# Designed miniproteins, single chains, continued (2): the designs that were tried, part 9

Each design is a single chain, and the fold is of that chain. pLDDT is the mean over its residues in the fold that is shown.

## One batch from the design tools (miniprotein)

Design m4285
Fold by ESMFold2-Fast:
Structure m4285 (fold): chain A 82 residues (1-82)
Amino acid sequence: TDRELLEAIRAVLEAGRKYYPDLVEEIERALRAGDREAALRYLGLLVAELIQDGIVVEEAELVREGLRRDPERTLELLKEAL
């Protein structure tokens, strides 16, 4: 559901701010610039790094699936989470 994906995005951003702050900064920069493609790319990189390191893996996998199935909706929820 949108609520589950939104909560997963929040968990990914919280973990990202702690472990990969530069990637979260790039996501925020891309969103401020209106660069949809860059925002999606950096979010994809963040979830891949979190999964690789075993950090919030279930939430990161849910966000990664959202990016594959509906990147536009995932981007709108990302904007809401920030």
Scores: mean pLDDT 90

Design m4286
Fold by ESMFold2-Fast:
Structure m4286 (fold): chain A 83 residues (1-83)
Amino acid sequence: KKETIERAMELVQKAVAEFVAEHPEVATAETPSPEQREALLEMVRKALEEIEDKEIREALLEAVEAALAGDDKKVVEIGDKIA
């Protein structure tokens, strides 16, 4: 369980880093555009396909979506739910 969450987090972090490297303007923007948000979420979804646990995959995708919206409280709540 913990190892699966850690691996999924590593995949999300790698996908986000690759997206920011290709789109450096996202790192300087206060909020990414709807198109940039959708592209990042799609990249994260594809990376998480390696994780067999559907609940962990969906929870982390929701956490990334919440983080992009600036909802730090929801990110923490999702983390607590899967822990």
Scores: mean pLDDT 73

Design m4287
Fold by ESMFold2-Fast:
Structure m4287 (fold): chain A 58 residues (1-58)
Amino acid sequence: PLELPADPAAAVPGLERQVARDPRDWEAWVRLGLALRATGRVDEADVYFRRGQELAPP
């Protein structure tokens, strides 16, 4: 499920690597957005949420 990581700041590098390896993994884009928003990187989070939403199945 799409849940906020226990340590959002620590999760960001791993999620960045995940979306770089699999750009079609919409859940990874949404998780990255959630982690970035939790760490105050709101503008970046917004971009990644849009990417995840575009790739999400109907």
Scores: mean pLDDT 76

Design m4288
Fold by ESMFold2-Fast:
Structure m4288 (fold): chain A 107 residues (1-107)
Amino acid sequence: AIEEAAARLVEAARASLAATRGEAAAARNAELLRRVLDALIAFAREHPELEPILLAALEEATAAVEAGADPSEAAGAAIARFVNAVGERLGDAAVEELHARITAALG
């Protein structure tokens, strides 16, 4: 399920960041990532044709982090891949809506 893929990415990112930046920074960054991914999942559920793209992006990002990639770069690439797919399939207004939701999720 897409929620399971998102949870795996958050956990992989947290573990990697805890090893390099310490527990407090890892927890804060993992929580911000979780909020962003929750917004992407909610958006994808309103547009089911995007769900396979988000799932693939999350799985690829998790594999990259587990292989030693920087979690911020891997997560950023997954988010960019999804945003690009939204733009290609739904247009610029949908990208603007998604960006607003991500901004709201970050506080």
Scores: mean pLDDT 87

Design m4289
Fold by ESMFold2-Fast:
Structure m4289 (fold): chain A 85 residues (1-85)
Amino acid sequence: SAEDIFKKYKDDPKAFIREVLKSFGADPNLSDEEIDELFAEAEKEIKKRYPDKTLQEILDSDDFELREEFVSIVINIAKKKGLIK
C-alpha cells in the first residue's frame, strides 16, 4: 500500500517517490533529474500547506491523513508531467 511505501522510505523521500510512481505504472528508469524536479514540486506544495513543518517531520509523522495527502500531491504532479496516466 501507499502507507507501507511511506513508512519504508520515510528517511529517503526520493526513493519513496520512485516506488509510488512505479506502483502507478511509471518507467522505473526515470532520471535522477526527473525525480529531483518532482520531489521539489511536491515539497513546495506540502510546505505551502504546512509552512511550520519540514518535509522530514511530515515523513516522520504517524498521521495517516498527512501521508495520504503527500502521496496524492506526488501522484497529481506526476500525472500533470505525463509520467503516469
Scores: mean pLDDT 72

Design m4290
Fold by ESMFold2-Fast:
Structure m4290 (fold): chain A 56 residues (1-56)
Amino acid sequence: SYLTAEDVDILLKVAGFSPERLGAFLRKQGFELNQSDLESVELLKERLLKMQVPSP
């Protein structure tokens, strides 16, 4: 499946949380994650971490 703009916004909000919390959140939302979907989520997460340096 393709991620919508709304899904991206949700992922941005949870990108600051642990990977376990992100995975649990997506499952609770009823996402059936295929391998390609998992790769997309991982790539998006990595891109967000690179673009936003955590500052105090």
Scores: mean pLDDT 56

Design m4291
Fold by ESMFold2-Fast:
Structure m4291 (fold): chain A 64 residues (1-64)
Amino acid sequence: GLSPEQQEIVKKAEDLVYQLLKEGVPVTLAIQKGANYMLEQGLPQELISRAVQEIAERIQREQA
């Protein structure tokens, strides 16, 4: 499970991705910027990979 601090980082990354999508940024680039944000915040790579996959799956479901 994620710590409260790690959950907040993931939430902010997700919010960033959705904001970029609203601005017309392509999905792949928006997700990359979210991943970069999580990396800058010190999130472990394994958690970044999981968060990226979860965000991508959510976007795919919402665009269907």
Scores: mean pLDDT 85

Design m4292
Fold by ESMFold2-Fast:
Structure m4292 (fold): chain A 84 residues (1-84)
Amino acid sequence: MDKKLEELKEILEEIAKNNGDEEVLKKYEKKLKELEEWFKKQIEEDPREILKVAEALKPALIIAGLQTEEQAKEALKRIEEEIE
């Protein structure tokens, strides 16, 4: 787990330094998905690790989801307009 967790942290730091740049996200997207899937399996075997992995994944999920979040915010504005 140590090497995979360290790789994850390094990728997350690099993505954070680049403020979620689309090229940087695309470059690491495949590797992040591979790491995410690997950690998911590990967590299923040892739930105690979930907090550490979840905290490490939070920045990547937020940064990788920036484009999706924009769509979500736009949808929320439309809902707010309906409520008045």
Scores: mean pLDDT 61

Design m4293
Fold by ESMFold2-Fast:
Structure m4293 (fold): chain A 58 residues (1-58)
Amino acid sequence: GAQAEGGRRGGEEGAREAGLDEEGIKKSAMGGYQAGLATSDTATAEQAYRLGYAVSKG
């Protein structure tokens, strides 16, 4: 849904801003998407961004 898509975009944008490579961007986007799916609140994009970005770093 919209939350999952918002999370995916947040994770992707965060990874791009950090200058990660294509694989890092994909991992961050997937992490953000999954975080968005796990939430029921509309304020999920920022949290998904942080979680996806952390996954791409680790």
Scores: mean pLDDT 67

Design m4294
Fold by ESMFold2-Fast:
Structure m4294 (fold): chain A 87 residues (1-87)
Amino acid sequence: MSEEERKALLRIIGLILDAIGLKYEAELLKKKGKPLEEVLEVLKKALEAAKEALRLAKEIGDEEFAKIAEELIKELEAEIAELEAQM
């Protein structure tokens, strides 16, 4: 593995972890009764991280991380759509 490939993999992992963390933060905000607008802002940040992870995973040909990122995107888009339908 080259240094460049290693840096790309670390970035992908970091973005996936950021997306997961932000998704849990959004769930916590909902449980605390925070405004839906605040929850949506956090979920949209999670979606951005997941989409960037997917882009990078596809660039380096990592099918496993691409699949993980695609599933996160689906979950986040569904949750955002549900919240936007309530507003």
Scores: mean pLDDT 86

Design m4295
Fold by ESMFold2-Fast:
Structure m4295 (fold): chain A 55 residues (1-55)
Amino acid sequence: MLAIKITLKDGSEVIKLEDGSYLLVYPDGTVEEISEEEALKLARGKVVKKEVVEL
């Protein structure tokens, strides 16, 4: 499955899945499902890296 992974300044990651859902991966490895609005908010001004990954 293809996903878009965005690495944030604090080391957390936002993952956009093919089904349109978003995951937030904290630096400690904790994973939470987040809303699109929250994902867009996190992606503004805090992005270090953006890549396409296969899961």
Scores: mean pLDDT 77

Design m4296
Fold by ESMFold2-Fast:
Structure m4296 (fold): chain A 98 residues (1-98)
Amino acid sequence: MKEKLEEAKKITREIILKVSSGSVYVIRGAALKVVGGDKEEAKRAVEEGLKLAREAKEKAEKAKEKYKENEEGVKLLEQAIKDAESVEETARKLLEEL
């Protein structure tokens, strides 16, 4: 029980950090587009953000199933999934404009 809780905390933290990283990459791509920077650099930044968001969502869905008895952990993972989906939607819209 204790080892499973510590593992759940570590995985949840890694997922949240991955979502945050994805968001930063998408923001970088958006900023480059707004200032008329390199389109290829902007596209690569947004694509990396999209990849990180997708990986975070997949990991969060797996972690939610594995640790389903931890109600607080499940809520954090559900929020991470929603945050990852928001990053993915923003990235897809931005890529259509690049």
Scores: mean pLDDT 84

Design m4297
Fold by ESMFold2-Fast:
Structure m4297 (fold): chain A 89 residues (1-89)
Amino acid sequence: GREEAERWLEEVAKRLGVSVEVVREELRSLGVRGRTAEELREQLREVLRRLREEERRYLEEFEKTKDQKALAKAVALRLEAALVERLLE
């Protein structure tokens, strides 16, 4: 329930050394919303899969074109994926 979701957010915040508010704002920026810890974790896993797939596509585009914009997008996606991975641990 809501209490279990709040407890999970507090545990994530403690593990990352940040405030619960920082974790909530990060989830909001990722479009992740839910009433249970299970719903939040499932949405984060889906976000992670999408970010990794998009990173691979932009890296392949960079290898073919040498377009620095494609590389910049891939780097941004990798950093966002790393954050999502830390939220899920």
Scores: mean pLDDT 86

Design m4298
Fold by ESMFold2-Fast:
Parts: C-alpha cells; sequence; structure tokens
Structure m4298 (fold): chain A 86 residues (1-86)
C-alpha cells in the first residue's frame, strides 16, 4: 500500500536484501494481516528486481491472506499487481 518515507528510501537505494529480510521476518509472524502486507511488499521487491515469477507468487500469497482476513482493499491491490506482472 502506501510506503513510509524510510521504506521508500530503502527502495530508492535498492537495499533489496534488507527489504527482503524485513518482510520475510514479518511473514514469519502468526498475524495473518501482517503476513498479507509482508507478501504484498515482497511481491513489489521481486518485481523491481525483475523476478516476475517470485513477484506473482508473493502477490498470490498476499491475495489469499487478504481475502482470509477480509482486507478487500489489499486483495484488490494484489490482484491488480498479478495482472500487471503477467
Amino acid sequence: MELSPWLQKLYDNEDYKMLIALFRSMAATEDPRGQALAYYNLGVIYYKMGDYKKAIEAFQKSLDLARQVGDQQLADEAQRNIEKVK
């Protein structure tokens, strides 16, 4: 969704290793909403790296989790990104 200014700086500086570590840590929690957001952001990172297969896989996990927790906005955003990457 919208990134905080410090997260945007990590993307701008291509600190993908740090971003991947951060969002993988979030995805390892038992919070399904946090997991959905983490997978969405992993999808964005993989897309920026040119790994479109991993981007689609991450967005698909985000979509499934967002639907489970009733986050329609996040589900719609994940679905749009899947269509964009295909």
Scores: mean pLDDT 79

Design m4299
Fold by ESMFold2-Fast:
Formats: C-alpha cells, sequence, structure tokens
Structure m4299 (fold): chain A 62 residues (1-62)
C-alpha cells in the first residue's frame, strides 16, 4: 500500500489533504508521523492525525 493510499483510507482526507501531508513530511516515517507534525497541516485535526498514525502502523506491522 502506498503512502497516498494510506492517507486516502482515512475518513475526511481527500486527495488535496493527502497531497498536502506528503508535501509537508516528504515520506511517512516513524519520526515524521507525529500528531504535532500532522496537525500543522491546514485542515488536519488531532483525531485525523491519530487515525493516520494508526493506519500507518498497521501497514508496518507485517
Amino acid sequence: MTNMEILLSVPGIGEEKAKAILEKVGVLTEENLTVETLTSVPGIGRETAEEIIKLWKEQQAK
């Protein structure tokens, strides 16, 4: 699953928000994927940031 596909799987994240997150962090890594970093993106709230982190971790758990 690509980084874009993970972001688009989060309720309330469309293509524009997903692209903005990727432009902000470059690549989704454990170091970059924090609530503080994600909520710095306009339109991303704490609950959305926590859901992104959860889904990303589920993809890494293999």
Scores: mean pLDDT 77

Design m4300
Fold by ESMFold2-Fast:
Structure m4300 (fold): chain A 72 residues (1-72)
Amino acid sequence: ISDEEAREGIAEVVRGVGMMLLRRGIPEGYELLARSYLILGDAEGAKKYVELAEKLGVKPSKELKEKVEKAL
């Protein structure tokens, strides 16, 4: 399996869990969506979902915020 295929598979699992949480009204799902975009190398997408989580009162982990800032 290529590194790209492995990353896409992991991102899809993380995204699936995030979407399941959002369907149940749990805004922490946005943090998982941010992590999935970061795994795919989309720092702008990750930042957008971090901001959405913060707007709804969810505090993303310091590690996630640092990884997003470093990738921008």
Scores: mean pLDDT 78

Design m4301
Fold by ESMFold2-Fast:
Structure m4301 (fold): chain A 89 residues (1-89)
Amino acid sequence: GKTILLESKEFAVDETAVLRVEIYHPGLKDVYGIMWADIDGRRHQVEPPMPAKVLKKSNDPSKPNVYEVVLTARGVAGKNEARLYAVVE
């Protein structure tokens, strides 16, 4: 499978990032979030990847599958970025 970036959001320390996407692609294997922290100009992965919650799943191509991941920058100083990824078959 190929990993693709679906969404990215920047947020402050101890702020909760909620990333939600609507996807019409039936070939997605996995949807997951990663939190990145920018510390001294270098990007660091803060936590292991978090699996997204499936809010809505549809077999109808006219209707989206809805995924949500909730990430929090717990005590990580500096600028934080939450990214949502999918694995395509």
Scores: mean pLDDT 72

Design m4302
Fold by ESMFold2-Fast:
Formats: structure tokens, sequence, C-alpha cells
Structure m4302 (fold): chain A 68 residues (1-68)
């Protein structure tokens, strides 16, 4: 129902803001890749149409961060 949609949007927005806060820690490159990964994870939850692409982008960002 409508309440479930509103809750999903709320959680996606919270995840995005948390990712931005976490992105301020560590090196600039590490923070940028972490923010990219978390933002794409939140986008995948909010928008099913782009889910697979967003999840792939998030995994690639996490892999690049781990390779630093």
Amino acid sequence: GLGEVIEAIRKANEARREAQREGLKGTPDEGRLLTEARTNEALAEENPVVRDGALQAAQEARARREAL
C-alpha cells in the first residue's frame, strides 16, 4: 500500500544520508567510493527499474574501495 512506498523512500533517503556522513571518514578516494556504493544500494531499494544496474555499480564501487 501507500504506507509501504513511503517507508521504502524514507529508508532509502536515510541510507543515502548515512553514506554521505561515512564518506567524510578516511581518505577522499575511500569516502567517495563508499558514498557511491551506498547511494547506488539505496537507489536499488527505491527504484526496482534500475535495481540490477544500481546493485552492480554498488558492488564495483565497494571492490574499488577495497583495492585501494
Scores: mean pLDDT 68

Design m4303
Fold by ESMFold2-Fast:
Structure m4303 (fold): chain A 64 residues (1-64)
Amino acid sequence: MSLDQLAELVREAVRDAPPEVREAIVEAVRKGDLETALRLAREHLSERQVAGLEAVIAIAREWA
């Protein structure tokens, strides 16, 4: 299971987010806390960006 690789993909997906928000989401992903990462995204990002993040996480989960 490549949580570090997933965190890097997530960092790219939220690249346009403010640095503090991006780092909080990436840290949650690295810890395997995907629910917290998605909650932070919903609080700080657009619904379109959240949908993109959800798609990346779903694909990675199927291959992890």
Scores: mean pLDDT 77

Design m4304
Fold by ESMFold2-Fast:
Structure m4304 (fold): chain A 92 residues (1-92)
Amino acid sequence: SLLPIPDKPVDLSELFRLAADLYEQGRYDEADKVLDKFIELYKKSDIATEFLTLSSIRDLAPTLSDEVRRWLAERLKEAGFNRAARVLESHL
């Protein structure tokens, strides 16, 4: 496991950031596993968590490389998160 089990609710934006960081490091298999966990949890989130997570993705997007933004956008689009994917694509 790459993350400790938190006593507090999982911050989905931290999983998203971890996936991006792992991809930047060339750790593609680990990045995919973390992003898969993010997508699993994001699909199960309530509307408030979805909104907060989308806001965090919007804040993070301009700090990411074009390569990482493209990878994240495609993965989110495949999962049906078209709004989050568009946020990432707007910085390409």
Scores: mean pLDDT 79

Design m4305
Fold by ESMFold2-Fast:
Structure m4305 (fold): chain A 89 residues (1-89)
Amino acid sequence: LPPSKPLSEEELEKQVEYMKEHAEEYRKEIEEARREIESLDLPEEVKELALEALDKFEEAIKAAEEGNMEEAKKYLAEAYELLDKARQA
């Protein structure tokens, strides 16, 4: 699951490389998570934050596949920040 604390730049780079090698597995997990979030009776704000985080994970995977490490790290960091906000709400 996503970490509750911000990842270091080195940790983000390692996660991007891992996501690049396992892109199809991550896409499957994102789709499963999306269906789970939509099925839960959560406040609308929490659902919006969680779904936006999944969108950012998809963008991170795409950037990683294209070899854009900086963009992939940016989207990955944004995804974790959104998930942290959803958890705190």
Scores: mean pLDDT 79

Design m4306
Fold by ESMFold2-Fast:
Structure m4306 (fold): chain A 83 residues (1-83)
Amino acid sequence: HHMEEERRRLEERREQARKELGDSVADTIVNKAKEIAEKEGFEKGYEYAKQVADDLAKSPEMRIAAENVKKKMDEVYEELKKK
């Protein structure tokens, strides 16, 4: 019973680490989109982020990362709208 609980905790920590990694990847993509927006304009940066998220969504393996990118893009858009 104790070994089963230990394995369950390891699986939970691995899932948490994968979610954190997916969030970090999404943050990197969003930051790169912001850099493009600074150089070429916000519209170009936003289109880039959307295209990258769409490409990630084509791969079932990257679905979680694609959802994280979309959520972060929505947050950026909402902050801009609030201003």
Scores: mean pLDDT 71

Design m4307
Fold by ESMFold2-Fast:
Structure m4307 (fold): chain A 58 residues (1-58)
Amino acid sequence: ALDEERVKRIEDAFDFDGDGTMSERERAWMLQMMDIDKDGTVSEEELQNALTGTFSKK
C-alpha cells in the first residue's frame, strides 16, 4: 500500500547506521517526517528530496 511504501522509504532514510536498527533518535526523526503529513499531503518528490538532502552527497 501507499503507506507501506512511505514507511519503507522513510525507514531507509533514517537508517543512518545501515544496520537495520531504529534508535530512539531515528524514531523521533521518523515521527517528525510523519508530522509533515499534518496537512495530509506528502508528495513523492518531497520524500526523494528528503532522502537525497539528508545525508547523501553532501
Scores: mean pLDDT 54

Design m4308
Fold by ESMFold2-Fast:
Formats: sequence, structure tokens, C-alpha cells
Structure m4308 (fold): chain A 77 residues (1-77)
Amino acid sequence: SNSDKIEELIKQGASGTLVSIGSLLDTSKKPLSASEIAGNLRISQSTASSSLNKLVELGLAVRSRDSSGVTLYSGAP
């Protein structure tokens, strides 16, 4: 699947944090906030946000917004 290729790419050139976030987004069936990702991985929100920005720039994650105005992240289609 595309997610397996993304995980391999991240593992080859990215930090363990990027690998963990990529895997979490790939396995999650719902979009996740930066706070939820930080809590799940026990990392700071600043680290989660920085890593999520990198994944979005690489085309490996997508930003969306829920009805409450919260920014959410999901794996790229």
C-alpha cells in the first residue's frame, strides 16, 4: 500500500519521531489533532507540530479542520 512506502521512506531518512507520527496517522481511522498525537507518543506539542509540518510539506500528511475549528491531521490519500 502507499502507507507502507511512506513508512519505509520516513524510516530511511527521518527521525524516530517522524516515523512514529507517520505510523500513527497511517493506522488511525480518524483525523487526529497535534495534541492527541503528542499525548499518544508522549512528546511535546511543539515537537508534534514541527514534525506534522514536515510531513505535510513532504505530502505525507493532510491538514483539515473540524466543525469546531480544530486543526486535524490525517495520512495522505
Scores: mean pLDDT 75

Design m4309
Fold by ESMFold2-Fast:
Structure m4309 (fold): chain A 58 residues (1-58)
Amino acid sequence: SEAQQLLKLLDPTGDGKLGSHAPGLLRSLGFPQADQIKAGQPLTPELQQQIADFVASR
């Protein structure tokens, strides 16, 4: 799914933390909470769901 592909790009190492490019990528896509997203923060189940909902709403 598109959400799974995006999540893989946000955490390419699979360590459960956002990569250094993740805030910029989410901002470029128009994610509503991008300004609250920081590199290195945990990719929580809540954030994963927000991203999936965002992708589905496009």
Scores: mean pLDDT 79

Design m4310
Fold by ESMFold2-Fast:
Structure m4310 (fold): chain A 71 residues (1-71)
Amino acid sequence: DKVAQLAAGLRALAEDPSLSPEVRAALAEIAAALEAGDIDRALALLKELLISLGASEEDAEAYAAKLREYL
């Protein structure tokens, strides 16, 4: 299950102490949405995280669309 594999990867990344607490919290929320099967929520949260890190809205949407095709 690609969704379960992605959620597990994000959970592992959310435990990385080299990342800021804010980034870790955002990754944990995305993982929780994927674990619940709420793909739309997970992708919306991912776009918000990417924009907060300096991505344009267009780039964030493109990444989310590519990830949706992968899942």
Scores: mean pLDDT 84

Design m4311
Fold by ESMFold2-Fast:
Structure m4311 (fold): chain A 100 residues (1-100)
Amino acid sequence: KVELLKEAYELLKKAKEYLEKGLEEVEKAEEEAEKAAELLEKVDKSLATEARAIKDLTRLAKRRYERGDIEGAERTLEEAKRHAEKLAKEVEEKAKELEE
């Protein structure tokens, strides 16, 4: 379980890094968030749901951008980044609690 949480943490950190690069890397952020969700589903369904919420926000940001809502897309991307940061911290804390 701890190994899956550590892998999910690294994937969430990568998702946040791609979100920080902006809309050009949003698809990579979506991929990393989905991978994290798949790992988290095996450990904690609630954490997996939070990872999927990040994926949904990245998809929404891309869709808003494609429709010409640049401001809405950027705000949604910022929200996705905050969710990724919060979830990464929660996953790290859970890994520490389980410790092996």
Scores: mean pLDDT 84

Design m4312
Fold by ESMFold2-Fast:
Structure m4312 (fold): chain A 98 residues (1-98)
Amino acid sequence: SAELERLVEEARELLERAREALEAGDLEAAIEELRRAIRLVLEMLDLDPKDPRALELAEEVLELARELAEKFPDNLEAQILEGMAALVLGITKFILSK
C-alpha cells in the first residue's frame, strides 16, 4: 500500500537522522528520532504484520538504541529506549512467526 511505503521511507529517514545525532553526540535528538522510528515500526506492524521490512527496521532501531545506551550509560532515557527497542523487536519476531 502507498501508506506502508510512506511509513517505511519515513522510518528510514528517522534512522538516518538518529545516526547523525548519535555521531554528533546529540543525545536528545537521537532519543527523539529513535522514539519516532519505534512508533512507525508499530504502525507498520498494524498495517501489514507480515512485511519483512518491519523486522529489518526494528533490528536497526535496536542496534542504534544499544549504541546510544553504551555511549550514555548514566542516562536513564537512553537505557529505557534500548529496552523499548528490544521489546518492539521481540513483538515483530513473534508476529512474523505466526
Scores: mean pLDDT 89

Design m4313
Fold by ESMFold2-Fast:
Structure m4313 (fold): chain A 79 residues (1-79)
Amino acid sequence: MEEEVERMLEVLEKLEKDLEEVKKLLEKSKDEELIEKIKKSLEDLLVQLKKLKEKFKDNPEVIEKIEELEEKIKELLKE
């Protein structure tokens, strides 16, 4: 369980970096098809993060990190 929590935190940290790159891509891109694909991927990611919160409900550090990422993704999905 401890190793699973550590691996999940590493995955979430990598995801945070990936979201920063996605933000830059969305700011620079005028390609509506690419933007739509990215938004769909972000929506799918929100569904996955919600499932992870249920799996790690007893691990407050993981929950807090997931909630931070959910808020960042919601910001990216705003017009």
Scores: mean pLDDT 80

Design m4314
Fold by ESMFold2-Fast:
Structure m4314 (fold): chain A 64 residues (1-64)
Amino acid sequence: LSDTPAAVEALRRLLTDPSLSDRAKEALRRLAEQLSTQPPVLPADVEVPEASDEANRELRAAAR
């Protein structure tokens, strides 16, 4: 998705982050499916509560 490549990479990093809970991974999977659908739409101020601080900072920056 050319319009949101940074957001896609942030989501992939969160999906591979071992600190995520099962429910956080499910939420990220839904976001990844939304990004694979054209046009891609990210929720406002997306944030995963179980993700690392670095991953959340990158995801927030990419979602802006």
Scores: mean pLDDT 60

Design m4315
Fold by ESMFold2-Fast:
Structure m4315 (fold): chain A 57 residues (1-57)
Amino acid sequence: MLGDLLQQAIDAKKNNDKKKYNEYVDKIAELMGISKDEAKKMVDLALRALEAGGAAP
């Protein structure tokens, strides 16, 4: 579930869909019990990990 939300947030960011990006960031923050800023940081870290990983996606 968290991975799905991170992927959706990454996709929204890549598509410049600011509304969807904010919605997914808010959902991640609520799910994890963290701040919106921390959720944004998690999305950025997940994006970096995906790009640094081998054949992802």
Scores: mean pLDDT 77

Design m4316
Fold by ESMFold2-Fast:
Structure m4316 (fold): chain A 72 residues (1-72)
Amino acid sequence: MKKYLATGLVDGKVLASEIVEAESLEEAAKKAEERLDPKKGTPIVDENGNVIAVAEGDGKNEFDKIVLREVK
C-alpha cells in the first residue's frame, strides 16, 4: 500500500493532517474523509488540484478542501 498525507485546509491554513495508507487515490480520499470528518460537499483534491472525491458524510469539521499527497 502507498502512504498519503491528507491535509485539511481553511483559508490556506493547515488545521488538521493525517497519514492514510491506501492502494489508490480514491481509497485514500475515502480514508481521509473518515479520519478528518469533513462536512458534506468538501472537495478532496490531489496535489495538482484535481478533484478525486467530494465528501458525502455529514461531518463536524468545516474545511475549504482536503489535499492528498503521496508520501515516498
Scores: mean pLDDT 84

Design m4317
Fold by ESMFold2-Fast:
Structure m4317 (fold): chain A 76 residues (1-76)
Amino acid sequence: MRDQVREIAKRNKEERDKILEKLKENPQEGEKISELIKQIYGQDTVKQWEEWSKNDIGLAMSNSGFIQGYKQALNL
């Protein structure tokens, strides 16, 4: 049970970083997906994810939300 949150945070960060790299390589698709995530979850929720990223638990939670939002935006 110990380090499980750290492992989740690490995996979520790695997946989020990969998504961000793909979005940077395809700026038009990246902009569209980013707008869809903001529309689905709202600006306040996205801002809350940034605040939560200041600690390991918050980072794991915010990254999970971002990954799920990205997958929903792509209908995955």
Scores: mean pLDDT 64

Design m4318
Fold by ESMFold2-Fast:
Structure m4318 (fold): chain A 66 residues (1-66)
Amino acid sequence: KAKEASEAAIEGLRKLAKEKGVELPKELDEPLIVSDKELAKKRFETTSLALAKIMGVSEEVPEMLE
């Protein structure tokens, strides 16, 4: 379940990054290895940070209504 969530998050992140023109960290190019506790934790944090940045780039206020 966590594995599916991570995979879906990375896929969604890639789609958003392409649309927003944001480059994803190289660490996300490699598969997330859950069996490696330290590596999985590091990549999870990188994914969360990248998602937060993409969400923070725009879309807080509608451009047209501004």
Scores: mean pLDDT 57

Design m4319
Fold by ESMFold2-Fast:
Structure m4319 (fold): chain A 83 residues (1-83)
Amino acid sequence: ASDAAIEAAARALVARLERLAGRALPPGLQSDLVTVIRALTADPQDLSGLPARAAALVERYGLPAELVEPLARLILQAVLRAT
């Protein structure tokens, strides 16, 4: 996938998470999502670690635990669209 496609996917993901959380999220989240999507796009075997990566992001950014499963699903969708 192109870097532009990964950045666009991360931006769309942040916008959806902000709607689910009902608030604006820190800008660091977009860059972390770019890193995760890039890693998973480069190595699909890393998909087994996706729930742990989603949980770490939720904890880092003070998001509700209920967002772990939605975030993991949204990251998976972003990876599939980018490949």
Scores: mean pLDDT 80

Design m4320
Fold by ESMFold2-Fast:
Structure m4320 (fold): chain A 73 residues (1-73)
Amino acid sequence: SDAEVEAVGARIEALLAEDEDDRERRLEALLLAFRVQSTRSDKETVLKTLEEIKEKRPELSEVMDEIEEEIKA
C-alpha cells in the first residue's frame, strides 16, 4: 500500500543522511530488514515495494537496485 511504500522510503532517506562510508553500513542494515520482511511475506511483495519506492523517489534508484540484487540472490 501507499503507506507501506512511504514508510520504507522515509526510513531509507533517513539512513542515507550520513557520509558514504556510513551509507554502506546503513545499506547492510536495510538489507537485513528486507530479508526479515521477506521471511514473513513473499519476496515478490518486497520487490514490488522497492520498485514503487524507485518510482516515487528516483534519487534512491541506485540504492534500490542494490537491495533488489541482494534479495534476488
Scores: mean pLDDT 62

Design m4321
Fold by ESMFold2-Fast:
Structure m4321 (fold): chain A 89 residues (1-89)
Amino acid sequence: MRLTLAPGESATVPGGTEVDAQPGSTVRVEGDKPARVRLRADATLEWSGPAPPRVTFPDGSTRWILTSADVPAGAVVELPPGNTLTVRP
């Protein structure tokens, strides 16, 4: 399933969902599988949940988001089940 989130929108999605997120949106993942969140613009990512999310940058490099991360447009976050991701402008 694919979903696009505009600024101010929040969604709870099942694992395996592909999400295109704008700054100002929030995503929560339910179930037993991660969701993939692609950023539509440069953003600061904040998260809560049982496990740190991993981000893949447009250059192919990856890192864990320990507390927060500044990421460019085109970055893709693997968001574990039970996690909430807040996308800030």
Scores: mean pLDDT 83

